Designed miniproteins, single chains, continued (5). Designs and how they scored, part 42

Each design is a single chain, and the fold is of that chain. pLDDT is the mean over its residues in the fold that is shown.

## One batch from the design tools (miniprotein)

Design m17448
Fold by ESMFold2-Fast:
Structure m17448 (fold): chain A 76 residues (1-76)
Amino acid sequence: LPPEIFELLKESEEGLKIALEGIKEGDKEKIEEGKKKMFEPLEQLLKVAPPELIPQIEKKKKEFEKELEEEKKKVE
């Protein structure tokens, strides 16, 4: 992976971690902050990534969305 693509993916993974912690703690503000930090780098990746990497980025986005949904179901 190019370094700039890797850094954006790392940032989105950090956002996912924050959002997951917020869900576990019931912290609405932390969940929203984590989601923003997760999705903003992913949207930027889709704009700047080479076409051959788009399927990998889309897969990663889908995985992150699924992970958030699964955690929400556990704490309902």
Scores: mean pLDDT 78

Design m17449
Fold by ESMFold2-Fast:
Parts: C-alpha cells; sequence; structure tokens
Structure m17449 (fold): chain A 78 residues (1-78)
C-alpha cells in the first residue's frame, strides 16, 4: 500500500539523517581534539567535545525513536 511505502521512505530518510548527524559529531569531536593540542585551550576543547558528543547522542536518540515509531506503524498496517 502507499502508506506502507511512505512509512518505509520516511524511515529511510531518518536513517540518512542519523548518518549525517554521526558524521557531523565526528567532525566536531575532531576539531575539539585539534584545539586540545594547545594547553591554553585544553579545558575549553574538552568541554566542546563533551557538548558535541552529548548533542550527537541526543539527536541520534530522537532519530532512533522516530525510526522505531515509523517501523511500528508500518508493522501495524502489514
Amino acid sequence: SSLIQQLQQEAQEAQQQKQQHQELTLQKVGLADMLATNPKLREKALELKRQAQEEGKRQLAALDARIDELLRRKQELE
């Protein structure tokens, strides 16, 4: 059905967004690690790294919940 197809597509799009957020988190962490090489910036760099990891985990958790919801709705229609 069109509804099953739409839910599958939305779940796939959410999975793509999850991958993009994972890549963004890695980039932010990498930048923070570079800043940490300067002793004067180390404390701030560790804070930025922690914030990036926490925000990344939050975004991934929200997307995982969205994917689970969409797949559950799809299963109910099958």
Scores: mean pLDDT 88

Design m17450
Fold by ESMFold2-Fast:
Structure m17450 (fold): chain A 64 residues (1-64)
Amino acid sequence: ILTKLYGVDEELAEKLLKYFGNLENVFNASISEITKIEGIDETEAGRIKLGIEHYKKTGKPIPE
């Protein structure tokens, strides 16, 4: 699921799951919480949140 979100590759998905423990916690995370993960800046966190929000509303990833 995470790797199908905009701006999330396999490595980033692994870091998110490791930090938050599960997919539900990742989906509920704020931009500020996501930026606490090493290697993720505010712009990347914003893209991740946009992808999650789109997926929650439509059940599909943002089109490429």
Scores: mean pLDDT 69

Design m17451
Fold by ESMFold2-Fast:
Structure m17451 (fold): chain A 84 residues (1-84)
Amino acid sequence: SSSQISQTASILNQTSRDVLNSTSKDGVVNALRRGAQQLPPVASQLLLDTARQIGQSTDPLDVLKQRAVDGIGQAGQQTIDQLL
Protein backbone atom coordinates (compact mmCIF):
# COMPACT_ATOMS: atom_id res chain seq x y z
CA SER A 1 0.00 0.00 0.00
CA SER A 2 2.84 2.45 0.82
CA SER A 3 4.52 1.89 -2.59
CA GLN A 4 1.13 2.18 -4.33
CA ILE A 5 0.43 5.52 -2.57
CA SER A 6 3.90 6.83 -3.56
CA GLN A 7 3.42 5.75 -7.20
CA THR A 8 -0.04 7.37 -7.37
CA ALA A 9 1.31 10.61 -5.82
CA SER A 10 4.13 10.66 -8.42
CA ILE A 11 1.65 10.20 -11.30
CA LEU A 12 -0.68 12.93 -9.95
CA ASN A 13 2.26 15.34 -9.44
CA GLN A 14 3.43 14.72 -13.02
CA THR A 15 -0.13 15.15 -14.35
CA SER A 16 -0.46 18.49 -12.48
CA ARG A 17 2.85 19.66 -13.98
CA ASP A 18 1.72 18.61 -17.50
CA VAL A 19 -1.60 20.48 -17.01
CA LEU A 20 0.10 23.67 -15.77
CA ASN A 21 2.63 23.55 -18.65
CA SER A 22 -0.15 23.12 -21.26
CA THR A 23 -0.72 26.04 -23.66
CA SER A 24 -4.15 24.91 -24.95
CA LYS A 25 -7.40 23.26 -23.86
CA ASP A 26 -6.44 20.16 -25.90
CA GLY A 27 -3.12 20.06 -24.03
CA VAL A 28 -4.92 20.05 -20.65
CA VAL A 29 -7.34 17.32 -21.82
CA ASN A 30 -4.48 15.16 -23.17
CA ALA A 31 -2.46 15.59 -19.94
CA LEU A 32 -5.46 14.37 -17.87
CA ARG A 33 -6.01 11.40 -20.22
CA ARG A 34 -2.31 10.38 -20.00
CA GLY A 35 -2.49 10.54 -16.19
CA ALA A 36 -5.72 8.51 -16.15
CA GLN A 37 -4.05 5.66 -18.11
CA GLN A 38 -1.57 5.16 -15.22
CA LEU A 39 -4.05 5.32 -12.29
CA PRO A 40 -6.40 2.84 -10.51
CA PRO A 41 -9.96 2.66 -11.97
CA VAL A 42 -11.73 5.15 -9.64
CA ALA A 43 -8.98 7.81 -9.88
CA SER A 44 -8.71 7.15 -13.64
CA GLN A 45 -12.47 7.69 -14.12
CA LEU A 46 -12.35 10.97 -12.14
CA LEU A 47 -9.59 12.34 -14.42
CA LEU A 48 -11.46 11.16 -17.56
CA ASP A 49 -14.68 12.85 -16.33
CA THR A 50 -12.70 16.05 -15.63
CA ALA A 51 -11.12 15.87 -19.12
CA ARG A 52 -14.59 15.48 -20.71
CA GLN A 53 -15.95 18.52 -18.81
CA ILE A 54 -12.91 20.63 -19.80
CA GLY A 55 -13.16 19.46 -23.44
CA GLN A 56 -16.78 20.72 -23.57
CA SER A 57 -16.01 24.07 -21.84
CA THR A 58 -15.54 27.49 -23.49
CA ASP A 59 -13.95 28.97 -20.33
CA PRO A 60 -10.49 30.68 -20.49
CA LEU A 61 -7.42 28.41 -20.26
CA ASP A 62 -6.55 29.58 -16.70
CA VAL A 63 -10.03 28.53 -15.48
CA LEU A 64 -9.68 25.15 -17.23
CA LYS A 65 -6.24 24.59 -15.63
CA GLN A 66 -7.73 25.33 -12.19
CA ARG A 67 -10.57 22.85 -12.87
CA ALA A 68 -8.01 20.23 -13.94
CA VAL A 69 -5.91 20.78 -10.78
CA ASP A 70 -9.07 20.48 -8.64
CA GLY A 71 -9.94 17.21 -10.42
CA ILE A 72 -6.41 15.87 -9.84
CA GLY A 73 -6.79 16.76 -6.13
CA GLN A 74 -10.09 14.87 -5.94
CA ALA A 75 -8.51 11.82 -7.66
CA GLY A 76 -5.66 11.91 -5.12
CA GLN A 77 -8.04 12.13 -2.14
CA GLN A 78 -10.20 9.29 -3.54
CA THR A 79 -7.10 7.09 -3.97
CA ILE A 80 -5.98 7.75 -0.36
CA ASP A 81 -9.51 6.95 0.90
CA GLN A 82 -9.49 3.65 -1.07
CA LEU A 83 -6.04 2.57 0.26
CA LEU A 84 -6.66 3.52 3.92
Scores: mean pLDDT 84

Design m17452
Fold by ESMFold2-Fast:
Structure m17452 (fold): chain A 86 residues (1-86)
Amino acid sequence: SLSIDEAIVEIDAGDSITPEQRALLDEALARGIPVIITIKDDVTGKPINLLAAPREIGLKADELMREKNITSLEEIKEILLELVES
């Protein structure tokens, strides 16, 4: 289960998301907590960082990532912390 103080959930999926990681993703999103997923791209085989988040947080994070060309896990996490924790 998730901590009540958890602002962001990180999932390292590797080649594919596991059932346990899927359950964690679903629980986090149901609680309005943004999730960063690091997963292997099926097309390129390279690890990529994906964001799953509540609509308002997700839209703002996507805009900032696009404007600043942010793709790294640490930079995505910093954006999410600014949006969630003020």
Scores: mean pLDDT 75

Design m17453
Fold by ESMFold2-Fast:
Structure m17453 (fold): chain A 65 residues (1-65)
Amino acid sequence: DEIEERIKEIIEKVEKILNEIAPDSEDVKETLKALEERLKKEPELIDEMEEGIEETEKRLEEAKK
């Protein structure tokens, strides 16, 4: 339950980041699908992925200033 919701939030955040960087990339959909499947198979990676996304989002927010 909570793991599935965390995975969805990770996918949404990664999608947002990738769309900011490469909005017309065909690879975005494939990347998101692969990431979702990986996290479903290895939920232990969720915490590490969330930390990585948070750092990336912080860098992108600073870059938008």
Scores: mean pLDDT 76

Design m17454
Fold by ESMFold2-Fast:
Structure m17454 (fold): chain A 65 residues (1-65)
Amino acid sequence: DVVKEVVSEILGVSPVGDDDNLFKDLGADGGLIRVIVNKLNEKGLKLTVSDIIENPTVKGIVDSL
C-alpha cells in the first residue's frame, strides 16, 4: 500500500493496480522514478532506481524489497 500511495502521489494517478507498469500504463519517466525511489526511501523502504527499472510494477517493486 505504501508503494501504491507513493506512486499515486508522484504520478498523479488513482487508483494504482498491483500489475500496472509504471512506464507503459502510468506514464512515468526516469525523473519521476527517481522521485518515487527517494520518497519510498524516506518511508523506510530500501530500493534503487535499478530495482524499479528491473521490476516496473507495484507488485514487482514489493517483491524486490
Scores: mean pLDDT 80

Design m17455
Fold by ESMFold2-Fast:
Structure m17455 (fold): chain A 62 residues (1-62)
Amino acid sequence: SKIEEFRKKLIEAYNEAKKVSTDEAYKRIAELANEFLKEHPELRDEIIEVVQSIIDEFEKEN
């Protein structure tokens, strides 16, 4: 599904960006989420859930 593709992309982006900094990881997640939301506004709730899940994991690592 589109939401599963989005989740996979966010996880990949998070893992790469966190090697640079916490701020870059947040920025990259926000950029991808905004792009995907623009393409699939009907998936807003699912997008928010995925982003929150990844941010929660990210905050636990910091």
Scores: mean pLDDT 78

Design m17456
Fold by ESMFold2-Fast:
Structure m17456 (fold): chain A 81 residues (1-81)
Amino acid sequence: SPKERVIERIIGLATRTGQMVREAEAAGADPAVLARLRAITTRIQQIAADALANRDTLSLAELEEKLREVERLVAEAEALL
């Protein structure tokens, strides 16, 4: 369904951002950069958890708004690297 595709994309982006944090840690990134990346990843994980928990009650439009916020946060994380 369209809703399931949006949810799967949100989960995929959450997984990708978690991988970015692990790679930055392994590369010895600046502690301030790591702190910001972790904050962004935590926020993305919260959005993903909310989308999963409320998938039956959230409209497609509401899920698409959550996806847009996640995409913005991913772009912010990428800009830190």
Scores: mean pLDDT 89

Design m17457
Fold by ESMFold2-Fast:
Structure m17457 (fold): chain A 65 residues (1-65)
Amino acid sequence: SIAEAGELLIRDVGEGVVKLAELRPEALAEAIRLARAGAPAEEIAKLLGISVEAAAALVEAVRKL
């Protein structure tokens, strides 16, 4: 589930993902779907308003799920 993916992402990318999940759960859900569909980190970074490095970590964490 997206909630389970969020918990795993907390371990890999840290506190920022926790905060995003609490404040913008729909945006995080959309970002996870895009990452699974192969969207580049740059597009996810724009969607979430985070750095490309953080978005790349998110993509790698999602690929492990």
Scores: mean pLDDT 68

Design m17458
Fold by ESMFold2-Fast:
Structure m17458 (fold): chain A 62 residues (1-62)
Amino acid sequence: EEFEKLKEELEKLFKDIIDQINEATARRVAALPSPEARQKLIDDVNNFIKELKEKIKKLLEE
């Protein structure tokens, strides 16, 4: 019961972290010289976020 409440707080914190990662990525993307390099960074970050979400979900649901 207490863990479920903590889990909800952690899920909100992870959402905030993902939002911050996306904002930082947008700033870095704006500094890149080519559309191809920008898209690669976006793809790399999206893959990282996907892996992070999967890992966190597994840890919280074990």
Scores: mean pLDDT 79

Design m17459
Fold by ESMFold2-Fast:
Structure m17459 (fold): chain A 59 residues (1-59)
Amino acid sequence: SLTPEQLFKLGWDALCKGNADLAKKYFTQFLEIAPPNHPCRASAEKVLKELNEKEAAKV
């Protein structure tokens, strides 16, 4: 299994490469396994919100 740190890095790597769908999968997995006090939670939540808003606009 991937660690939260690995999932967060993979999410950002996917985002940097323009792969929003892959980034969403990794950030979602990160939030599922990361502890509530993980410092990267706020960043992951923000990115997922932005990506979901963009996907909603796609209809």
Scores: mean pLDDT 79

Design m17460
Fold by ESMFold2-Fast:
Structure m17460 (fold): chain A 63 residues (1-63)
Amino acid sequence: FAEQQAQFVADFSAVRADLPRRLQLLQRQAEVYRAAVQAGDARAREALAGIQREIAALRARLA
């Protein structure tokens, strides 16, 4: 059960959007887009910049 529930918790669609959870989702998205940027995706670079700004804004609210 614990492994199946961990799998569902890792599912972005199953995770509820609250401040710490939102931050975790954005950090995971940033990791994915960072890999895409390294592969040469120009659109991913702009998306990554947007995600990084949102992460900074959420961290400021939590401080």
Scores: mean pLDDT 68

Design m17461
Fold by ESMFold2-Fast:
Structure m17461 (fold): chain A 78 residues (1-78)
Amino acid sequence: MEEGYETVYKELKEYLLSQGYSEKAAEAGAKAAAEYYKEKHLAVQNGELSISTEELQKESIEIGEKVAKEVEEKEKKA
């Protein structure tokens, strides 16, 4: 509860860094994924959404990777 979303952020940041993303890209991707996970997790708890934890984790990782790639592309263009 207290550190749950912070743990998601940290784990995903470490994952993205291990995939070769820059610190800036990994931070942005992990932040986006953690926020997505938080919003969807709260919706599931409120009965507004019916998805499995597995599907939620998969979607969160996909969002994180998309944002990290976008940040890397912007850095490459600058």
Scores: mean pLDDT 77

Design m17462
Fold by ESMFold2-Fast:
Structure m17462 (fold): chain A 64 residues (1-64)
Amino acid sequence: MSQAADDILGEISRTNPSAEKMAEALREQGLDKAADYLLKAAASTGGKSEEYARKAYKEVAKYA
């Protein structure tokens, strides 16, 4: 079930400028955990990146 993580990571990759800007926006909304996981996903590779992206997605989904 990596599709949600793949989708989020794909959006991060496609949207310029970067994961840092998205994390900043998430923190402004009070989603600090989602922002932290997003940055970890961008800084990681392979399965770690996928897992962090999935965790970021779950944190965002918690607030709809």
Scores: mean pLDDT 68

Design m17463
Fold by ESMFold2-Fast:
Structure m17463 (fold): chain A 71 residues (1-71)
Amino acid sequence: MPKIEVTLRRDRSGGYQVTVKADTPEAAEEAARLIEELTGRPATYNRDSKTVGASFETEEEAEAAAKALTP
């Protein structure tokens, strides 16, 4: 199973951010696809760092996304 690190952070502006750090570019790309599927919004994908980020307005939405992305 690809190793995925999911981080949930509260934004200083009052929103929430979910960041996924993957061991491979393929795992990061899959996480980006899942975030887009869950939110209906584009995810920010950085192939070089294998990092995917998404912003949420509520803690509940961010928590649900983080849980869905956690192996």
Scores: mean pLDDT 74

Design m17464
Fold by ESMFold2-Fast:
Structure m17464 (fold): chain A 81 residues (1-81)
Amino acid sequence: MEGLELGEKGARLGTEAAKLGKGKALMEGIAAALTGIGGVTSATLGIKRNNPQLIKQGIEDGRIGYRHGRRALEEARKVGE
C-alpha cells in the first residue's frame, strides 16, 4: 500500500507544483507525476499478478516520485510566492 500512497502523493504534489511554478518547478513536477504514476501502475499490476517484485518496484518508484514532488512544491513556492 505504501508505494501506491507515496506514488499518488508524489503525482499530486508534482501536479500542484507545476500549476504554481515554472521552469525548474515545472520540470520537477512533471518528473514527480510521471514517476509517481509509474510507481502506482507497477504496484497495482504487481498486486493483480501477485508479483512481489513488481510491488517492491512500485513502492520504490513511489518514494522517488514523492521526493520529486516535495522538491517541485518547494521550488514552486519560491516562484509562486
Scores: mean pLDDT 68

Design m17465
Fold by ESMFold2-Fast:
Structure m17465 (fold): chain A 81 residues (1-81)
Amino acid sequence: MEALREEGRRLLEEFRALGREYAAALPDPELAAGVEEGLAGVARAAERELDAATTEEELRALVARLRGAVAALREQLAALA
């Protein structure tokens, strides 16, 4: 349980950092602001799910989703470079 919750928190921090980096790479400030707010909203929802999770199955599912989200953001950043 605790190891999965800790991994989820680490992935959330990575997602937040990548989200800020991705938004900063966008040339349109209005688009950047919208993307930053949207990604921040996703992160807040995931944090609430981490806090609310009571089973190992819930934590495993959330960690898998966060890993996917981090991987997707990394690919989007690489495409911008």
Scores: mean pLDDT 85

Design m17466
Fold by ESMFold2-Fast:
Structure m17466 (fold): chain A 82 residues (1-82)
Amino acid sequence: MEEERRKHLADLQTIDEILAHAIETGTLSDEQKQKLIDILQKYANVSREQAEKQIAEIEKVIKENPETVRREFAAQLQRLAA
């Protein structure tokens, strides 16, 4: 039970680190996308297809939109995993 809480917090930290790096670089690596998909499936109770679709939308926004919009999507993704 306590280990599950620690794992959840560690996964939230992983999301924060990946999104912070993506905002700074303007892109997500394939490895980072897979980690985000796995975390979303675990906590947001979405299918792999739904998670992949959501991550693709976030990647598009990060790539095409200013830093302000990228930060907004990063916060939204963290809330979904919480």
Scores: mean pLDDT 73

Design m17467
Fold by ESMFold2-Fast:
Structure m17467 (fold): chain A 73 residues (1-73)
Amino acid sequence: GLEKALQLGRDMGAVKIEVEGNKVKLTFEVLNGGQAYRVVEAVKLEAEKLGLKVVDYEIDMKNRTVTVTLDTG
């Protein structure tokens, strides 16, 4: 669970990876809201292949980031 989530973040180019209990937060830089939604979709597809679940996401256009939360349990 955890190692696969960390590797997914590295492989997809996350600028920040945070571990909080059984959850992993992957932060990506984005140019606009459309790119943010495309990143969320891409993370969902790759996570599903690894048996991981995307449980939440947050788009922050002021900082031009999207943070996707994975459950590793």
Scores: mean pLDDT 89

Design m17468
Fold by ESMFold2-Fast:
Structure m17468 (fold): chain A 82 residues (1-82)
Amino acid sequence: SEERKEALRKLGEKVLEIARKHGFSPEVIAELKELMERALNAQTDEEVRDALGEILTLMLKHGVPREDILEVARLAVEVLEL
């Protein structure tokens, strides 16, 4: 749906904002962008969940603090409710 795509774009903007704030390399930022494209192009709810899970996992792996992870997780729940 268009509403889900808009929610995914907002999630993507927040993810990139957090990544830049925490000094992610261009290579990791490119990986996050690829995962966001997978979520935007997903045909099923399972594919969206998998892509969002990989984004959160990558952010956790690179040391993003709990407060920023919870902000992204809140946006991910909003996407999955659409």
Scores: mean pLDDT 86

Design m17469
Fold by ESMFold2-Fast:
Structure m17469 (fold): chain A 86 residues (1-86)
Amino acid sequence: SLADLPLEEQLRLQLEALVEHVQAAVDAGQLTDEDVASLAAGILVARERGLVEEAERALRALAEALGVSVEELEEMGRRFLAELAE
């Protein structure tokens, strides 16, 4: 199962699944602003852990699906992480 894989492999597969399914989730109107910020934060953490290519692909897919810039998503993710640290 997915849970039996190393954490890095689990994160990679989750990023791949996000890329495949994010357009449908956005089109369904099911993502709140908090959901988007949380997803962006998770992608930024994966990038810091060395999953750079996968994270960059996921950020671009999410940005395209939402009609926002990658820079806006990175800012949302950074703000979410900063709020969790308080």
Scores: mean pLDDT 81

Design m17470
Fold by ESMFold2-Fast:
Structure m17470 (fold): chain A 100 residues (1-100)
Amino acid sequence: MEEIDKAVNEAIEAFEKDPEKGVELARKTAELLSKADPGTAARAIQALLNAMIDVVKKNPEAYEAALETAEILYEQARKISPEVAEGVKRGLEELKKIAE
């Protein structure tokens, strides 16, 4: 859906510039995902998760904001499918390895 793709892009841009604002926009995006079809929601979750991992690799101080966002996405993913939830869990493991 157009509004979801826009929200995802805005959250990614905000997360790169201001992680705290990125978390807020990602939280709003997660609320939109609860009303989306499963395919659109899964795609949006994966896009946000990949973008957050890339940001944390370049800016370690974004780590806590990325963890908070990933937990929000994980709760939403659990409502969509086990496969999407497992994908988010692997992303969380990758984030933790970057911090170690």
Scores: mean pLDDT 77

Design m17471
Fold by ESMFold2-Fast:
Structure m17471 (fold): chain A 74 residues (1-74)
Amino acid sequence: MKDVEFGVKSGENALENARKLKELGAPKSKIQAWLDSGELQAKLALKRAEELGDKKSVEKAKEVLEEIEKLRKE
């Protein structure tokens, strides 16, 4: 459970860092690197949460992945 929570939080932190970099006009490569990191962490957390039946962490991981996808399309 704690590893899943850490993975979700890491994904959330990566997403927030990507948003801040975008607001500051940082290069697309730096924004993309944070989004890629966040996506990897959220996907790993999602898989593990599903295996454990941790519905709350599944929902949080899916939310992080949806927000990353939205930011990539902008």
Scores: mean pLDDT 83

Design m17472
Fold by ESMFold2-Fast:
Structure m17472 (fold): chain A 92 residues (1-92)
Amino acid sequence: SAAATRELIRGLLARAAAELVDLKDQLVAEGASLEEVRAALEAKYEKLRAEILEELRRAGVPEADREAALAALEQVLADILGEAEAALAARA
């Protein structure tokens, strides 16, 4: 159902966001540079993107909904990168 598809996408995006936030918080706490944080988050994003796409394909989610979910994941990455930049700037 459309409702089941929306719930699946919501859960996958929430899990991915939590993993990216945890990685960002860990690296910032360890004194990583902005370059190191960006590189690590981008690598984690690529892995999560591939995993989410595979889960959505296995669940039979239509292409348009898969594209929307991946666009939402890109926005999550952008928001977390912005948070990392702000956190590191506050330490300067």
Scores: mean pLDDT 89

Design m17473
Fold by ESMFold2-Fast:
Structure m17473 (fold): chain A 85 residues (1-85)
Amino acid sequence: SVQDQAAQVLNDSHNQLSTKLQTQQDNVMQQSTQNNDTDQQVQSQLQGLNNDSLLSSTQIDDITNQGIQNNDVQGATSQIDSVLS
C-alpha cells in the first residue's frame, strides 16, 4: 500500500538522518579535543546540530505526508533525498 511504502521511506530517512547527526557529533567531539575547546563551546555546537536535525526531521515528515495525499511516494523520496544531501 502507499502507507506501507511511505512508512518504509520515513523509517529509512530517519535512520539516515540519525546516522548523519551521530557522524557530525563525532566530528565536533574530535575537533574540540584537538582544539581544546571549552565545554560551553562544545555544547553550543552539539545543540546547533540537534536543532538542524529536528528541522530536517519535520521536513521529512511533511514531505512524506504530502506523498501519501498525492499518491506519489517516488516524488516524496526524491524531495527527502534533497533534504538529506
Scores: mean pLDDT 86

Design m17474
Fold by ESMFold2-Fast:
Structure m17474 (fold): chain A 73 residues (1-73)
Amino acid sequence: SLEEAALAIARAALEAGAATPEGTAVGIAGVLAAIGYIYEGELAETEEEKEEYARKALEAAAEALARAAAVAA
């Protein structure tokens, strides 16, 4: 599912950032953002809204991964 993909990418962001305090903070923020969007998706009334929140979770996780990787470089 998109939700499972978002959580997997968010975990990758935590791993990518783990070498620095800044990267760790970015990874944690990414996980929290992904979980928040997944939670909003669970509360959504329509399948279209659920899909939108799942996509936002994926986007938040992917951005966190990119930022954690950039901090680690």
Scores: mean pLDDT 82

Design m17475
Fold by ESMFold2-Fast:
Structure m17475 (fold): chain A 62 residues (1-62)
Amino acid sequence: SIDEVRERLREKVREEFEKNGPFSPPPTATAQVGDTTLAVSASNRIEDGKWKFSIVEREGRL
């Protein structure tokens, strides 16, 4: 399902962010499910003096 694909993309992005560290460009993963394109990106943010992992998602047909 689209939710399974979304969760898999989020997991992949999280793993790449943790592996490469905060000094690498934020990782992005995309997939197409039927007519829907999913894009998931990590964001680099500093909170309490350290990098915090955050995820941004975009979903669209075009």
Scores: mean pLDDT 67

Design m17476
Fold by ESMFold2-Fast:
Structure m17476 (fold): chain A 81 residues (1-81)
Amino acid sequence: MMDRIVQSILELIREGRMLDAAGSAVLVAAVLKVPVEEIFERLKERARKEGDEETVERIERIREAVERSDEERLRELEEEL
């Protein structure tokens, strides 16, 4: 199951659907009860195995954006509550 999930998220990244890829990674991590960093590491492993350095760089940018988006989202939710 994990390989299929990783492949699906990589496909979103390659299509330039970064927001969908980020959301999918966060959702999958939450469902599987693993750190989102584990999902990003699996994505990087797959991209490296395929020799796709550009996708590895995109994954790293998405990881950083997810980290920032989670903080911004938490602050926004605190202000709305």
Scores: mean pLDDT 75

Design m17477
Fold by ESMFold2-Fast:
Structure m17477 (fold): chain A 103 residues (1-103)
Amino acid sequence: MKKEIEERIREIVERYREKAREELERLIEEARRRGEELSERAEEFLRLRELAEAGDPEAQEALELVLEALALELAIREGVELSEEEQELIEERYTERARRLEA
């Protein structure tokens, strides 16, 4: 039961991961183009990306967690229907991952 829910969430993440990344990068570029200050989260994303590209495994893991959360948020926004159990697992994972990013 839990494995089937995890597989379905993974499929959604795989489908939306690149779109979520492109959307975030576009928002960052627009803010920079307008001379607006980047949010702390956008700055942290850029730092994690640079460290991950340099081969830092902790930064690579943290970057993947951020992209997964963004992919799930984008999927919900685009009208992907999730079961109550799927929504609860997403909330649990997002809460744990948010704590890791704040630590």
Scores: mean pLDDT 72

Design m17478
Fold by ESMFold2-Fast:
Structure m17478 (fold): chain A 92 residues (1-92)
Amino acid sequence: SPLNEVARAAAEALRARGLEAVVLSADENGVLDPANTASSGRRAPGVPLFIVTTEENVEVVKSLYPDATIVVYDGDIEATVAEVVAAAEAAA
């Protein structure tokens, strides 16, 4: 799955930079897929949560997970990974 590849690549990039975050993906119903979970660390208080989804799902995901940072996947894995890394650096 492209979302699995994005989550894995983002977790690897975060780990290489010493940044802690949790990266999950969300479907059309805002359901978080555990199979798409990747992170540099375990989910804990104070660790940023990123949810990767498609543009059409942003409103649903934001409504269900208001404390998460939403990152839009538009088919460019490298650009999406860079956005997650930049957001994690800003949160650190």
Scores: mean pLDDT 74

Design m17479
Fold by ESMFold2-Fast:
Structure m17479 (fold): chain A 98 residues (1-98)
Amino acid sequence: EPVLRMLESLLQLAEQAINAAKERGDEEAVKKLTEIKNRLQEMIERLRAGEVTLDEVYEELEKIKKEAQKMAEKTGDPLFKSLVKAIESAIEALKKLL
């Protein structure tokens, strides 16, 4: 399933970002990235269960992108900048399926 693979790739990226933030001792970044990871995980689980539509996945990704973008703007942190770009790519791919 292309959408599930895309979301799983975003989840993996969020996990890698959490590990990088932990290594540098950035507790605020760890907290925010963990919130994003949990939202992606919940969305994956609900999509697998047939409990959400692609429109709902699109709406949630837009919300997650906005939160990551706020952190990137406030901190200049390349982890949040990379996550924003990855989510934007996922949203563009999803638009082609809607």
Scores: mean pLDDT 85

Design m17480
Fold by ESMFold2-Fast:
Structure m17480 (fold): chain A 92 residues (1-92)
Amino acid sequence: SFKQMGVEAAKNLLATQGKEPSKYGTSLLLFCHAKDEESAKAFLDGILEVLLAAGKTSEAKFIAFNVESVAASVGCVDLKKYAQEKKKELEA
């Protein structure tokens, strides 16, 4: 599942101390190009689930911000809005 792909991506981020964040942007761009924003949302949910469970709230906020920025740059309006909502939830 795409959510499981997000889970694995976040585990890799934790293992590499955040040294590979660009891989998330590439995956999200591929989903947006295919116009599969639901898969991109599931992928983001998997990332956030692992980071929040690990107490990495600042990293989760940073990922949500980057997803919003990437989605905006490629015109993925639904994913952009979803990332904005997730970022607000993490700031509350």
Scores: mean pLDDT 71

Design m17481
Fold by ESMFold2-Fast:
Structure m17481 (fold): chain A 64 residues (1-64)
Amino acid sequence: NRALEKGGGSLGSGKGWGASDDMVLNSFKASLSGDSQKSSKASLDAALDGGNLDGARKAFRGAL
């Protein structure tokens, strides 16, 4: 995955990285669940690029 190379982390559950990356992804995930469920595709793509493919996709699909 290109996102893995860019993020430089492990995608076990999106928690293999440093705290900063985890916090950003968690905030984005909460955003999709609470506010921008069906209209924040660009933000979702940014999270995917960060290396948390499963977490970002799951949050978006769960919101849809």
Scores: mean pLDDT 53

Design m17482
Fold by ESMFold2-Fast:
Structure m17482 (fold): chain A 59 residues (1-59)
Amino acid sequence: SMMEKIEQEVKKYLELADKNKSDPLLQLRYLAKAYSLVDKDKSKKYEQKREELLEEQRR
């Protein structure tokens, strides 16, 4: 079913986030992707945190 595919994608991105704990930008990207499938508000919060971190590194 489509729901089972969504659950597999969420698990995949959460595992990728866990594997990349030492890279905050990459971890936030995977967390945003995982939650984009189940929780749009949480996904936007992770995207915002990633953008803020990128802006800090560019300064």
Scores: mean pLDDT 82

Design m17483
Fold by ESMFold2-Fast:
Structure m17483 (fold): chain A 64 residues (1-64)
Amino acid sequence: SGIAAAGRALAALGKETYTRQEVIDALQAGGFSRAEASAAIRAAAGDAATLDRAQAAAVLDLLR
């Protein structure tokens, strides 16, 4: 699924925090549009410049 692909892309970065662009890139690799990715990031993390692992997981959960 696209969510599984996005989750694997984020895990492959080996980081504890992600930039918004890294999360967008991972979601686009999963087949989500930039608009869908940006909306989910805003819902989970607001205007935060970076997301932790819990916020990234919440973004993926919103797109299920």
Scores: mean pLDDT 85

Design m17484
Fold by ESMFold2-Fast:
Structure m17484 (fold): chain A 98 residues (1-98)
Amino acid sequence: SMEEEEAVKKLVEALEKEGFEVSEELREILKEYVKKLKEEGLKVEFSGSLLWVLKAAVLGDLETLKKMLEVLESRKDELDEEEKQVKILIETILEHNK
């Protein structure tokens, strides 16, 4: 949808502003992430935590993302909206790296 395309565009622009090149594969990951957020009733917000996860993904630091996901999963009933978005993003990234 147009709303999903605009959300992906904003995420890509934020990464490019930080000096990262966004691959076609990462664009597909971001598209799936935005769809998952919409299904959960969450609005896409760009936080420092989200940017950190995206930077780790671009750098291929999947082990740090796996550890972060384990911590978030252990606290799943206590997550705020930002932490829920971060968890969904990490899950989406790791699913694409199977």
Scores: mean pLDDT 81

